# Designs tried in a protein design run: designed miniproteins, single chains, continued (3). Part 8

Each design is a single chain, and the fold is of that chain. pLDDT is the mean over its residues in the fold that is shown.

## One batch from the design tools (miniprotein)

Design m8246
Fold by ESMFold2-Fast:
Structure m8246 (fold): chain A 132 residues (1-132)
Amino acid sequence: SLLEREAERAFERLNISPELKEKLRQLYDTLSGPERRFLLAAAYLLEFYEQDPELKKKYTPGEFLAMAPFETTLGASFAIRDARLLIGAKSTRKSLLETAVELGVITPEQAERLKKAKSVEEFFEILLEALS
């Protein structure tokens, strides 16, 4: 889909270490379809976050991924909606992390760790551990 291609491009634009980015690429090839969609959805949302100075002032990356659509700016709400559609969510009211737990992609304990991520780098380090 167009959205999946946009998410793949977002992953390449992420401002994370080259070592972590390479580990995530290697991980991606081993993942199930739902896990791959979650990784791409997280990349899509956090690349959007990196490009928005107002979001970076108000939220940590973990806090942003724990937000439901329409709890923030219109642009961010549409990005959250698109990320949820990418992971296969049918509900319009849940955060990406809550949706990933409901789909069995991550545990509630892993979601709580991801919510506490203070940087995009830390978020993807926790995600790498969770999906490995």
Scores: mean pLDDT 85

Design m8247
Fold by ESMFold2-Fast:
Structure m8247 (fold): chain A 58 residues (1-58)
Amino acid sequence: MTKEEIKAELEEAVANNKESVNFGDVNLPERAEIEKIANELGAKVEFIDPNKVVVHFK
């Protein structure tokens, strides 16, 4: 995934008042970018395993 794709998905989730977004099959650079953008949006990040991340908005 690109940085722009991650940002768009997280911003769409916020706009649609979603409780969480699940990211599967993520690599280490993608995990870092998801965490960075999620934190900028005030969301909480949960690392379930090395290739799976959940972003919580509530």
Scores: mean pLDDT 80

Design m8248
Fold by ESMFold2-Fast:
Structure m8248 (fold): chain A 80 residues (1-80)
Amino acid sequence: SKLEELLAGGIGALDSAKTADEAKARVRAFLSLAKNTLSPEDTLKLMEKLKEHVKTLPEDMAKAALEVIEEYKEEIEKES
């Protein structure tokens, strides 16, 4: 599915990040792409799946990525 394909890409981008700032930048770019490609419902589903992977990252990167995910989730819920 398109959601699973996008999720795989987002995971790959995060796994290649080396700093918290890089993780933030990659998550922002990925979620912007997902928001413009998927329905709001599917974007929220993708974000929940991405959060599970983010929890496996080093603490500083995980915290940074989770903050960005939460910001985008609030924006999507406000637009819905």
Scores: mean pLDDT 82

Design m8249
Fold by ESMFold2-Fast:
Structure m8249 (fold): chain A 71 residues (1-71)
Amino acid sequence: SKAELKETALKYKRAGDEAFNAGDYEQAAEEYEKAVKAFLNAGIKDEDFKEALKKMNDAAVQVLKEVVLGL
């Protein structure tokens, strides 16, 4: 069902949150990308999808900062 597909997407989003809070921005970006992909495959573009997309972009920016600054 769509509800089960949404739950799968939310699990990836939560994994991204855990990685982001741990400072593992590369892992966070990968997990948020999985969440965004899961939402899109389910045809879901609600607030949870939009939040996952924003968080994916935020994590990607942190990865770029680490690469550019050598941090």
Scores: mean pLDDT 87

Design m8250
Fold by ESMFold2-Fast:
Structure m8250 (fold): chain A 65 residues (1-65)
Amino acid sequence: MTKTIELKKDDSLEDLLNKIAKAFNIDVNDIREGKYKIFVDGKPLNPNEILGKYEGKVKVTLEKV
């Protein structure tokens, strides 16, 4: 499952997770509970690397655990 999501410079990790949940039509709590592996531009999601670094369109892939 892969979709393009638009990030704003000031988006938090929580904002990112909510955008992913809406784009994929899934419950954000399922993402928070680790039921999905998240990849951004083909790399595993690392909150420390995304916060404040991404602006614009990113390719997000979800894999069910």
Scores: mean pLDDT 74

Design m8251
Fold by ESMFold2-Fast:
Formats: structure tokens, C-alpha cells, sequence
Structure m8251 (fold): chain A 80 residues (1-80)
């Protein structure tokens, strides 16, 4: 669980660095900080939202980072 959670946080921070929108960057950084306080359902919900955001994002690098962060958060939630 801890390793999966750390990977999810790391991917969220990378997605924030790639984001050019200040609101998106702030939301991703807030998500990374709060990830440790989320229960299994919260982590899976966060992960699903990130995967969906990645699917519609037009920046290929940000899209990939969002999907990776989302998948990691879902796996962390399943392990919680």
C-alpha cells in the first residue's frame, strides 16, 4: 500500500509540473497532499477522475501523466 501511495503522489506532482493551467496545477498539488488522508473509496474516486481528465487532455505528456497518476491512485485504493 505505502509504495503504491507514494507512486500515486509522485505521479500527481509530475502532472502538476506539466500543467500550464494554474487551477489544474493547484488541484493536482492539493490532491497529492491530501492523498495520504483519503480512504480506499476516496483514492479510487481520485484515480478515476484523473484517468478521465487524461483521456480528454490535448497535451500528450500531461495526458499520459494524468492517466499514470490515476492508475496509481486506483491501485493504492484497492490495496488500502
Amino acid sequence: FEKLLEEAIEYLRRAAELSKDPLTKEGLLEGAEKARTLDAEGLESLGQALVEAGEVDKDPELSKALREAGEAAIEAGKAA
Scores: mean pLDDT 76

Design m8252
Fold by ESMFold2-Fast:
Structure m8252 (fold): chain A 100 residues (1-100)
Amino acid sequence: LEELIKAIKEKKYEEGRKLLKELLEELKKKYPDVSSGEMGSAVGLAIIYLEKGEEALKETIEKAKKYIKENVPEEKLEEYLKLFEKAVKIAEDILKEYEE
């Protein structure tokens, strides 16, 4: 995870893309029922926490929830919010494993 963040920060996009793919494949084995989109969101949230801290993560979560509420039809709103909450939980699990 640190190597992926460093690659992104240094704009080494080819290296970052390879590291992201390896991380996503490892996470898919641990969470086989999670979609690629949900997993990508979870990794993105974990990266935001590690680069910018807890406040930036909270702001990103609130902005994402607001975007869902404004852009998703009411009949799909609960489904999309549940999918996003699942991504948040996976991000927290990734961060806990990284800190241990």
Scores: mean pLDDT 74

Design m8253
Fold by ESMFold2-Fast:
Structure m8253 (fold): chain A 58 residues (1-58)
Amino acid sequence: AAEEDARLAAAIALAKKEYDERPANAYSKDDAATNARLVAQAFELSDDNRQAVIDAVS
């Protein structure tokens, strides 16, 4: 749905921003993936869209 598409775009943008702005030595790829899962959960995304957020930072 259009509302979920907007939430997906916002979740991907937030996850990428947090990954790009990570402090030196603060984020591994595993930390980025964990954060992406939490962001996707907070945005109430479907399972497929949650995976898309994780894939965006992998």
Scores: mean pLDDT 74

Design m8254
Fold by ESMFold2-Fast:
Structure m8254 (fold): chain A 69 residues (1-69)
Amino acid sequence: SYLEIFKKYDKNKDGTLSKEEFIEILQKEFGLSREQAEEIFNKYDTDGDGTLSKEEFIKALKEAEKLAK
C-alpha cells in the first residue's frame, strides 16, 4: 500500500518525504526516470519547501502508477 511505502522511507517520522527520498521511491518501486520523478514531485510540492506531506505523496503515487503502466 502507499502508506507502507511512505512509512518505509519516512525514517524520522516527520510526516514528510524529501525530494531525494521521493525520487528513490519512484525509481525503485515504479521504474520511473529521475526526470519523471522530479516532474511529479514539483507538481505536488505546493508549499515549495522541498518536501511532500503524506497526502501530497499519496496523490503523487497515483500519478506515478499511471506513468509506470
Scores: mean pLDDT 77

Design m8255
Fold by ESMFold2-Fast:
Structure m8255 (fold): chain A 115 residues (1-115)
Amino acid sequence: LFEEAVRLLDRAIELYDKAAELATTKEAQRLLREGRRLVADARDVVLAAAAGQMSPDAAAARLRDLSRQADRVFKEAAEILQKSGTEEDKKALELLKEGAYLFGRGVGLALEALR
């Protein structure tokens, strides 16, 4: 349901913020902040749909678009963090992976609620 989706997205935002703080390269930090913004946008879409301020079809289309953008950012950030190999970047990568999984789960629940 929407309430559970929002909780998962809030947790994903926290994990992306922590990953950005740990990341040692400016490019990884920029990508992690971009990913965080995409998760926050998805959260706003879920809240708007739950409040009846956005049609189910429009919300579903926007969530799928944001998910595709987030997948691209995740792959780029993960590659940089893995290549760096520092302990901080390894921890950032673990947080990013957890955040991305929670983002996917949250979007999935929202899409189910929109059916």
Scores: mean pLDDT 90

Design m8256
Fold by ESMFold2-Fast:
Order: C-alpha cells, then structure tokens, then sequence
Structure m8256 (fold): chain A 77 residues (1-77)
C-alpha cells in the first residue's frame, strides 16, 4: 500500500535552488514531515532541467521497490 501525500513541480533558479520563498518553505515543511514520519514516509526528488519534481508518500512497508515507484511518479509529473 502506497498513499500519495504530496506531488510538486518546483521551479529552480540558475543555481538549482527553489525560485520562490514559498516553494522553499514548502520543501522545509515536507522535510519536517519526513523527519517526523521516518518509519512510514518516503520521498523521491528528481531534477529535470529547471524543475525539481517531488513526490511524498506514506507506506507501512518502506522499501527500495516503493522508493523506485515514487521516482517513476516524480519523473512523470
């Protein structure tokens, strides 16, 4: 079982940072969520060109296979 919590495409500046303070704050909130939910939360972040594609999910069974599934979802955003 894999439950998607958030899916985002975050525009990056020329230095590879979130282009807006709002996106930076959103990434900070997602990082805090992951730190609080280490046993049941997975995240994949894929950079394609000038965008960072992020998927965060909940699962009772974190695994390499589930992480790979999230990476595929992120690439398709």
Amino acid sequence: MLEIVDERVIPLDAEGRPASEEDLAALEELEAYLLENRETALAAAVREGDALRVVVARTPEPSRERLEELERRAREL
Scores: mean pLDDT 76

Design m8257
Fold by ESMFold2-Fast:
Structure m8257 (fold): chain A 102 residues (1-102)
Amino acid sequence: SAREERAEEIARRIEEKIKEFLEKLGKEKDKKKIEELLEELLKFLDEATAELEELFADDPELAEAARATIQAVKDLMKKIAELHITKGLKPEEAKEELAKEA
């Protein structure tokens, strides 16, 4: 359906933006620049959430699931950035460290 195709397009854009963020994060050592990269990603994810909420306006369960999923992604990206700043972990190393605490 057109709604499913649009949701898949938004999901693909989110995946591409996260990949770009993680690649840039792995190359950046300046705390302020890392914080700016994170802020740009979080703004994009907030805009994507609004698009999905509009797309799922007639389905409150799907709208809530989309909000919850993107919030979990935002929280994970914040933790990855924090571990990169505080411990110098690469994004891949930060993911492994967080998985051990789960």
Scores: mean pLDDT 86

Design m8258
Fold by ESMFold2-Fast:
Structure m8258 (fold): chain A 75 residues (1-75)
Amino acid sequence: SLLDQAKKLSKETGMSLEAALRIIKQSSLSVDEIIDLLKQMRQLSKELSEAAKAGDDEKVKELLEKLRYLSSQLG
């Protein structure tokens, strides 16, 4: 069911059940693909924060471009 898929997405990513339901309804991707994509985006967001603190402008630009690309895949 959509609710079971949303519970899986919520548990794996830490998002609310309501947010998970919205993403699943709007995306054509499978729940496993959404989970993988969001985990990649979370890791890149962490790396972006560290690069910004280090003053690595080139790395910040690279990570922002990657995040924008992954976000576009979600729908």
Scores: mean pLDDT 85

Design m8259
Fold by ESMFold2-Fast:
Structure m8259 (fold): chain A 71 residues (1-71)
Amino acid sequence: MKLSLDQALAGLDKIYAVLKAQIEAGELTVDEAVELLESSGKLIVSMMPNEEDAKKVEEKIKELIEELRSL
């Protein structure tokens, strides 16, 4: 199965929203959320149709990790 870039980016935004909510609820630490985002992100990167889209997804993952670390 392959994802479009738009589907991958939307999926990452949904994962980020869930992880942020769990941190706010006290159910996850920031470090645990970062590990989950990295693992999920690697799977999404593997589903990209080309290397250019994979790089865009990798950059989005880095940005979201920095946002989690700023909480």
Scores: mean pLDDT 84

Design m8260
Fold by ESMFold2-Fast:
Structure m8260 (fold): chain A 107 residues (1-107)
Amino acid sequence: SAMAARRAQIEADAQAGLERMKASADRLAELSDADEEQKQKALAQGQKNLEATRAAVARLADLTADQLAAQIALAGQALRNFSGAGNSELAKEAVELAKRLEAARGA
């Protein structure tokens, strides 16, 4: 009957709508996972840069002007990495290490 056919069409349209909504939600979840992966990669790179800068600051008196400039740049990269990842404490540490390197470069 026309009424049964119309109900079947409405149910099919509703089903298709739910499937499209689920597919959109799955895509948003994939994008959220990609953002988290990028944050984790930035944090890992920041940690490597920070560890190198900590080692440099421990031997500050032994660094050449070129080595000081390179470590200041690395501290700046660590600051950007941690700021991008939302880690304010490690970002603050990167700033303090950069200040110590700049003070040594100015001496």
Scores: mean pLDDT 78

Design m8261
Fold by ESMFold2-Fast:
Structure m8261 (fold): chain A 71 residues (1-71)
Amino acid sequence: RARVEALVEEALRELGVTDLSEAEREAVVEAALAFREGWEKAFGITPPDELLRTVIRLDIQYLAAQKKKAA
């Protein structure tokens, strides 16, 4: 969990996204954890950090874009 939380914080800083609620940030963390668990179950290995970074960045960008459209 701590590594995924660190990757989410890194992605938020790199993307300059400051408008996600605590619930939305937690949803990104939980989605990344579920992705990691599913990957480990399917392939028997931990996914690379690079792949986790990519998934996390896409989720953050998607949520930020949806908030902009909803405003």
Scores: mean pLDDT 75

Design m8262
Fold by ESMFold2-Fast:
Structure m8262 (fold): chain A 68 residues (1-68)
Amino acid sequence: GAEELVELGLERVREGASPEEAIKEITLEGLRRGLSGREIGEAVVRFAEELGLSHDEANRLGVEAVLE
């Protein structure tokens, strides 16, 4: 679910990936698992908030991930 995607993204950042690269991996893995765009967007927002990004920036990234 969304929590597993958040953990995937955080692990990728710890391994040296950029936040943008981690978001791309969250989106692709969510699609592979058959998650809806809404669920993928929620995972991206949670991931960005865990990195300390503002709520507005986190929401923007979540919307953009769904549109890609």
Scores: mean pLDDT 78

Design m8263
Fold by ESMFold2-Fast:
Structure m8263 (fold): chain A 69 residues (1-69)
Amino acid sequence: DIKEKIEAFIEELKPEAESAHTPEVKERLAERMIEFLSELFGISRETAERMLRAEVSDEEQERIEKLIA
């Protein structure tokens, strides 16, 4: 299950993410996630970066707002 693999990887990054106090550390965490997604799906790093950005995109935010209305 791809979702479960993604969640497991996020869980592994969670301690570093919680201590990510600077944009530099956050950028490195994003880079690791991009590499993970690229390898997991067999896609380019550019495609993986777009997927990562889309996970908290405006359309997803609108869907969340509609759910809590």
Scores: mean pLDDT 64

Design m8264
Fold by ESMFold2-Fast:
Structure m8264 (fold): chain A 72 residues (1-72)
Amino acid sequence: STDDMMKMGKEMVDYGSKAKTLEDEAKTLIDKGKKSTPDMSKVLMKKADDLMSKADDYRSKGDSLSSTIMSS
């Protein structure tokens, strides 16, 4: 139904927002890592990678909803 499509659209926006927050946090850690010691840089880059992995999961969920809407 149209209502279900609108609900899915809202979920896509919510997933995108969550992904962006994690991506922004990862970018901050990457920038901090570039200014840090080699040992600290490794720790910060690993944390950034973990955040980007979570962001990718949210992006994937949004893409799945987008595909469902387009196939409807």
Scores: mean pLDDT 84

Design m8265
Fold by ESMFold2-Fast:
Structure m8265 (fold): chain A 60 residues (1-60)
Amino acid sequence: SAMEEKLRALLAEGLPPAELARRIIETFGLPESAFAAVERGIRDRAPFEVLLAFVRSLQA
């Protein structure tokens, strides 16, 4: 899916967790309240499938 490809591309950029979380929030139009959870998931090296499911659950 286009969403999966975009998320994989963002993760491949090698950005620091806070910057990557911000790019994910902006790219997918997620609520600001999701920032801390996305950043924590990146810092904790959550599996791609877990991050993808979380992003999907928050899509407006």
Scores: mean pLDDT 83

Design m8266
Fold by ESMFold2-Fast:
Structure m8266 (fold): chain A 71 residues (1-71)
Amino acid sequence: MDALLEVAESGKAYADEVAAQSTDPELAERLRQAADDMVANAKAGDRDGLLKSMEEFARLARQARGLPAPA
């Protein structure tokens, strides 16, 4: 439980880092939303929901990495 929550919280920290480097605030917000879903599923003990939200987060993170970094 705690380990899964730590992974989800690390995802939120990563989303904030990507948001700081992204020129697309909408994509950054979607990443934060996906990370929030991961945390919610981890707290609820919903392993299937956690896996699904982790997959969505990974997809959005890959997309965000293709964006130019802001100055």
Scores: mean pLDDT 72

Design m8267
Fold by ESMFold2-Fast:
Structure m8267 (fold): chain A 81 residues (1-81)
Amino acid sequence: MSEAEKLVEEALKLLEELKLEEAKKRIEDIVNTEKDTKKMLQKILGVLSEALARLVREKAPEEDIQRMMEVALGVHELIQE
């Protein structure tokens, strides 16, 4: 499994655990439609950044915010590669 595939799988699992079904569906749609890996990761980062902003605004548990931030940072680092 590539590092990108592993991070996408981790992101989908986290979104499912946090009941962010719309964000999860958006990432699944991106993975199925975007064939360019870098563009796919950039779009996924956008979804994760929006989910992170929502968790912060809704005052979600610090652990959930931290987990989302770590996944988003991992995707961001792969894009910079």
Scores: mean pLDDT 84

Design m8268
Fold by ESMFold2-Fast:
Structure m8268 (fold): chain A 70 residues (1-70)
Amino acid sequence: MLEHLKKAFEERFGKEAAQKATDVFERALAAGWSRTSAVLAAMNKLIELGASHEDVTKAVIEALERERKS
């Protein structure tokens, strides 16, 4: 999940935004949050950085499709 999320975010938003979003995801998981809540936190971080809801949703769908093939 993390690897696929990071790659999808980098392709759409660049390395800096992807790193900030995946840092939020990893910290949420380390704190005991559910995977769903951690993904939502990462999505919210990208939106705070100026990404559109549509592009963030597309990136998450892409990451989930890559995860299913693994």
Scores: mean pLDDT 82

Design m8269
Fold by ESMFold2-Fast:
Structure m8269 (fold): chain A 95 residues (1-95)
Amino acid sequence: MPPFIEKLLKDAILEIMARELQRAKETGDYESALERARKEIKALVNAYGADEETKKWAEEQLKRVEDAVKAGPETFDALLAQLQAEVDALRAKYA
């Protein structure tokens, strides 16, 4: 996969995760938010023909979120803040 497409795909995955995690925090519905994120990310990696390394990275990000939800609110809030900061930095770079 070309490095530019890989970067765009990873950036899109981070945006999906940040959006769905924010929704989960607002609604308390972590299970539905994680399922939506997983489905959307799977659709993207399939549509772009992502390599095994990128697919593995995406699965590791989803597991990281699930583990943070289980660890408790402080860990979850820290992860959400980090993901939102990463997304904001990406948006600023492309503005």
Scores: mean pLDDT 77

Design m8270
Fold by ESMFold2-Fast:
Structure m8270 (fold): chain A 64 residues (1-64)
Amino acid sequence: MLSDEQLRAEVDALLERLKDASYPEQQDAIAAFYARLTAEHGEAVGFKATGYLVEKLQELLDKK
């Protein structure tokens, strides 16, 4: 069971860990994260996670 608050925290933690990783490592980790959430908590949770990821990635690009 994963709340929206926990989901946002998981996404933030993933991106923080991946900030120094290579592009292939980032892509693989993001794909694995989505697949895990979808398998464990359902497609709705996976979809929300991708929404949060897109939002955070846009923030990072805009800050530059």
Scores: mean pLDDT 75

Design m8271
Fold by ESMFold2-Fast:
Formats: structure tokens, C-alpha cells, sequence
Structure m8271 (fold): chain A 84 residues (1-84)
């Protein structure tokens, strides 16, 4: 019961954090395309920071598998932005 509630809360938090940060990253990417590379650097930094928080959440609640997956997706976004 308590473990299931903790997993559900972590899953909801991971989903919210991922979706919110993904939107902000996408907005920064659009600004970077129009107004210079510093916005792409900010997008990469936000994606890396979000991945760190998601990894912490996944380590605390391993049953919230969405947190680990979301962290890996954010790391991928950060890597792709740094390679541009």
C-alpha cells in the first residue's frame, strides 16, 4: 500500500517534470535557431539538470520505471544539443 503510493507519486512527479522540462527545452531550441547558440546551451543545461533530478527519483523509487526512462531521454536530448 505505502510502497504502491510512493511509486505512483514518483511516477506522477517524473511525468510532470519530464513534460514541463521538455516543453521548456523545445522553446529554448526554437530561440536558439533564431537568436543564437547560447539558447541551445541553456536547453542542453536544462535537459541535463532534469535528467539528474529524474535519476535521483529513479534511484529513490526504482519501481517508478518511467523516471529512469525519462532521465535517459533527457540525457539524449542534452547530448544531441551539445553535438550541434
Amino acid sequence: SDAAKATAAATARATQLYETSKKQVEELIKKGEAKGKKFLEQAAGLAESTAGFLDDLANAQPAAEVARKAAEEMKKIAKELKEK
Scores: mean pLDDT 84

Design m8272
Fold by ESMFold2-Fast:
Structure m8272 (fold): chain A 82 residues (1-82)
Amino acid sequence: SPLSKEEQKKIAEEIIKEAREALPSITDPEVQAALQQLIALLEQILANWDDAEKVAALQAQRRQFEAAYAAREARRAAERAA
């Protein structure tokens, strides 16, 4: 069964908490900056949780950011293997 809206909100809150707790242990400044941007997007989603259109737009922005980050990391890994 799909997650309820309330369960999705609770998961987002827990992800933000875990990400913030992990942040001081990250030594790579690019990874740290990316995690800070992801946290900011998730916090905006929570702040606008009752605005379905704004949440949808922010979730789309988050997916684009995650895809761009994954592509960048894949490229950097390929460059290191060359």
Scores: mean pLDDT 80

Design m8273
Fold by ESMFold2-Fast:
Structure m8273 (fold): chain A 88 residues (1-88)
Amino acid sequence: MEEERKKRSEEIKKRAVEEATKLYNQDKADYTAYQAGRDAFTAKAEEVAGDPELSAQYQAQADSLTAKMNAYKKRMEAAKKAIEFYKK
């Protein structure tokens, strides 16, 4: 009975690491996509610098994407810590 309980515990830990790794990779892909979008809006803001209202609108979009990137970065760090915890 104890050996089966140990096997179940190890299997649960393996699944937890696998799921956390999958979420980390998904969040990393989303982070990269938002980074590309932010860089594009920043470039647009610079391109239309002669129109302060339009430039400010593109900069606001870039700032919004930066906030989303920071949220994903925090989620990725939490997932990494969870993986390290379950590997102990």
Scores: mean pLDDT 83

Design m8274
Fold by ESMFold2-Fast:
Structure m8274 (fold): chain A 100 residues (1-100)
Amino acid sequence: SAEKAKEIILEIIENSKAPDKQKYLDFFKSNILDDEVIEEAFNIVKELIKEGLSVEEAKKKIAELYNSGKISEEVYQIAMAMLEVIKYVSEEKLKEILEK
């Protein structure tokens, strides 16, 4: 569900050491984002991480999906923002969050 996806995304951001952490928190807490777009972006990122892709490999795959027209610009932007904060989360903590 979109609600569950938002919860997990916010937990990832709060556990991230990203320099612009507050910017991402404000973005994902905003009511501007479409629930379907958030859920689609979350599911794509979660699947790529589950398959063992690095952040850089996942970013490349997301860019390929966008360039081929398989995902919207909004899905692309949200997925890339998620990967940027995931980059600054420990692998152990990320696994814990994504599993529950």
Scores: mean pLDDT 82

Design m8275
Fold by ESMFold2-Fast:
Structure m8275 (fold): chain A 92 residues (1-92)
Amino acid sequence: MSPEEITAETLRILEELLERLRREGAPEDLVATVERVLEWMRSHRDQPLEVVHTALAVLEAVRAHAREQGNEELAAWAEEKIEELRRLLAEL
């Protein structure tokens, strides 16, 4: 994949995360944090490495939150997306 395609895919993953958090009634602070991170990523599309690293950190935090809440579905989804982002990072 090109760096541009990797950035676009990373943004799609975080947009999907935001939709999941809203659907599941996640804490407003967590939703707001993901929204701010997405806005930062959209403004930094020329920094694919930083975008992927930032997305990875957010997904790791969400996975930890999901595990604390006993949300097995969200934790499993986040783990899958973490593995996907690690593969994308290796292509940069």
Scores: mean pLDDT 86

Design m8276
Fold by ESMFold2-Fast:
Structure m8276 (fold): chain A 87 residues (1-87)
Amino acid sequence: SKIIEILREGIRRLRELLERGASAEEVYEAAVRYLLEALKEAEDRELILELIGAILRLIGLLFDGASAEEIAREAIEELERLLRRVE
């Protein structure tokens, strides 16, 4: 499904950004982009709420001054959790 492809690409891209020393803002922007693309494909209320929750948690981390590593770790964990639910 398209949502599975989006989530897998998101995880791959975030790991790549982290390995390349991307900024917290860059990691955050990439993570939210993939979550928003997944949200466009989501039809299930529970999945929609989980995607929104993930976005809000990442916004909180960025505003609290979290590192790129912290944002990437949280984003990857969220995407992996969502992937397990839709696979």
Scores: mean pLDDT 88

Design m8277
Fold by ESMFold2-Fast:
Structure m8277 (fold): chain A 81 residues (1-81)
Amino acid sequence: MVEPPSLEQEISFELTTASEADKEKIKATLDQLRAAGIEVKEVDGVYVLSGRAETLQQFTDLLEQLIQHAKKVKVISTRNL
């Protein structure tokens, strides 16, 4: 049977932390994203996350946890791959 192809998505965002403790919480959340099958890259404080659209729900929930621990979050881009 032909299923619609799963889309992959990439989200780029910046995080600014208020403290080192918040940075550690963010790192723990990023590790959970990696465990969920999301690829995580960091360049100069910019995080690039990519993964299959079928993991998007888990990805979005964990991303919300990142926002709670960051002083500032700026989404740079979101795109389908």
Scores: mean pLDDT 66

Design m8278
Fold by ESMFold2-Fast:
Structure m8278 (fold): chain A 81 residues (1-81)
Amino acid sequence: MKELEEEARELGKKVLEHLRKATEAARAGNLAEALEHAKKAEEYAKKLIELAKKHPELWPLLEEVMEEARPLLEELGEALA
């Protein structure tokens, strides 16, 4: 359980870090870098979602990460508009 929760937290941290980098790159006009970071965020998010599907006790942690990701995703969409 401890290792599993730490793995989930690490994946969530990677999702948020790459979303922040994607937003910064998009605002700087570096669309290629923004896309690369967005793709990495998606890969980590997919791993976290699959982990939570197998271990329902991780759903509150997934929900917390998704709530933190929402404003970053909205900001990224605005920067790309």
Scores: mean pLDDT 83

Design m8279
Fold by ESMFold2-Fast:
Formats: structure tokens, sequence, C-alpha cells
Structure m8279 (fold): chain A 98 residues (1-98)
């Protein structure tokens, strides 16, 4: 159940919209390949929201995403463990017409 997952908001350093779009697409793909769920992403905010079954697994995924961002010429500036409610609110605000 999505209610039993641990959620994280991952903030990128702002570069160009084009670099943020490329970075977010690569991080989204990597997170999914590692077995995490992608909840939402925003190029404008430089934000990726993911979910994983445990906090330990979430931290492992975040570390891999951090390394990938650096390889792509950006960096993760902040990671916040968030509630499911906060993740749902962020997803709604990032896609107001969805």
Amino acid sequence: SDADKVYAAIFLEHQTPELNERTLEQLRKLAEELGAKVVASSVRLGLLVIAADTEEFLKEVVEQLRKKAEELGTKVRGVHIISRQTADDLAANMAPVA
C-alpha cells in the first residue's frame, strides 16, 4: 500500500530548465529501475518526489540519485523525508490541472 511507504522530496540546485528537465528524467528512470515509486516531478521547482517501502531503501535510492545528478552536471541541494500527506499535497500543487 502507498500509505505504508516512506516518502522523500529531493531538491536540485537550479541550473537551466533544459538541464533540470534532462536531470529529472534520468533521476526518475533510475529511481524506477532501483524499485522506488516516482510520485511527482517539477522542472520549475527542480523537485522530485519518490516513495520506497523502507527508510533504509529510500536512503540507498537517494544516494544513487545524488551521484547521478553530479554525473549530469548538477547536484542535490536538499532531501527531506516527508509524510504521504505532504507528498500528495506536493504532487497536486506541481500538476494543478491533473
Scores: mean pLDDT 81

Design m8280
Fold by ESMFold2-Fast:
Structure m8280 (fold): chain A 68 residues (1-68)
Amino acid sequence: MADRIAETARRALEEAGEPELAERVRAFVRTLASIPGVTAEMVLQAAVEALEAAGLPEVAARVRAAAA
């Protein structure tokens, strides 16, 4: 699940012309997923919030849709 969230975000960010941010988001999602007790839902919520805070609501919506 977390790898799917990371891959979806990476692809959407690369398509948006943000390859540096794509790599950073991938690392962020993987780090969260490696923490004991963190659920896939928590990883999804954190990734969506981070993308929205970065001004990328379309990418955030795409990541949320891919997890549904």
Scores: mean pLDDT 76

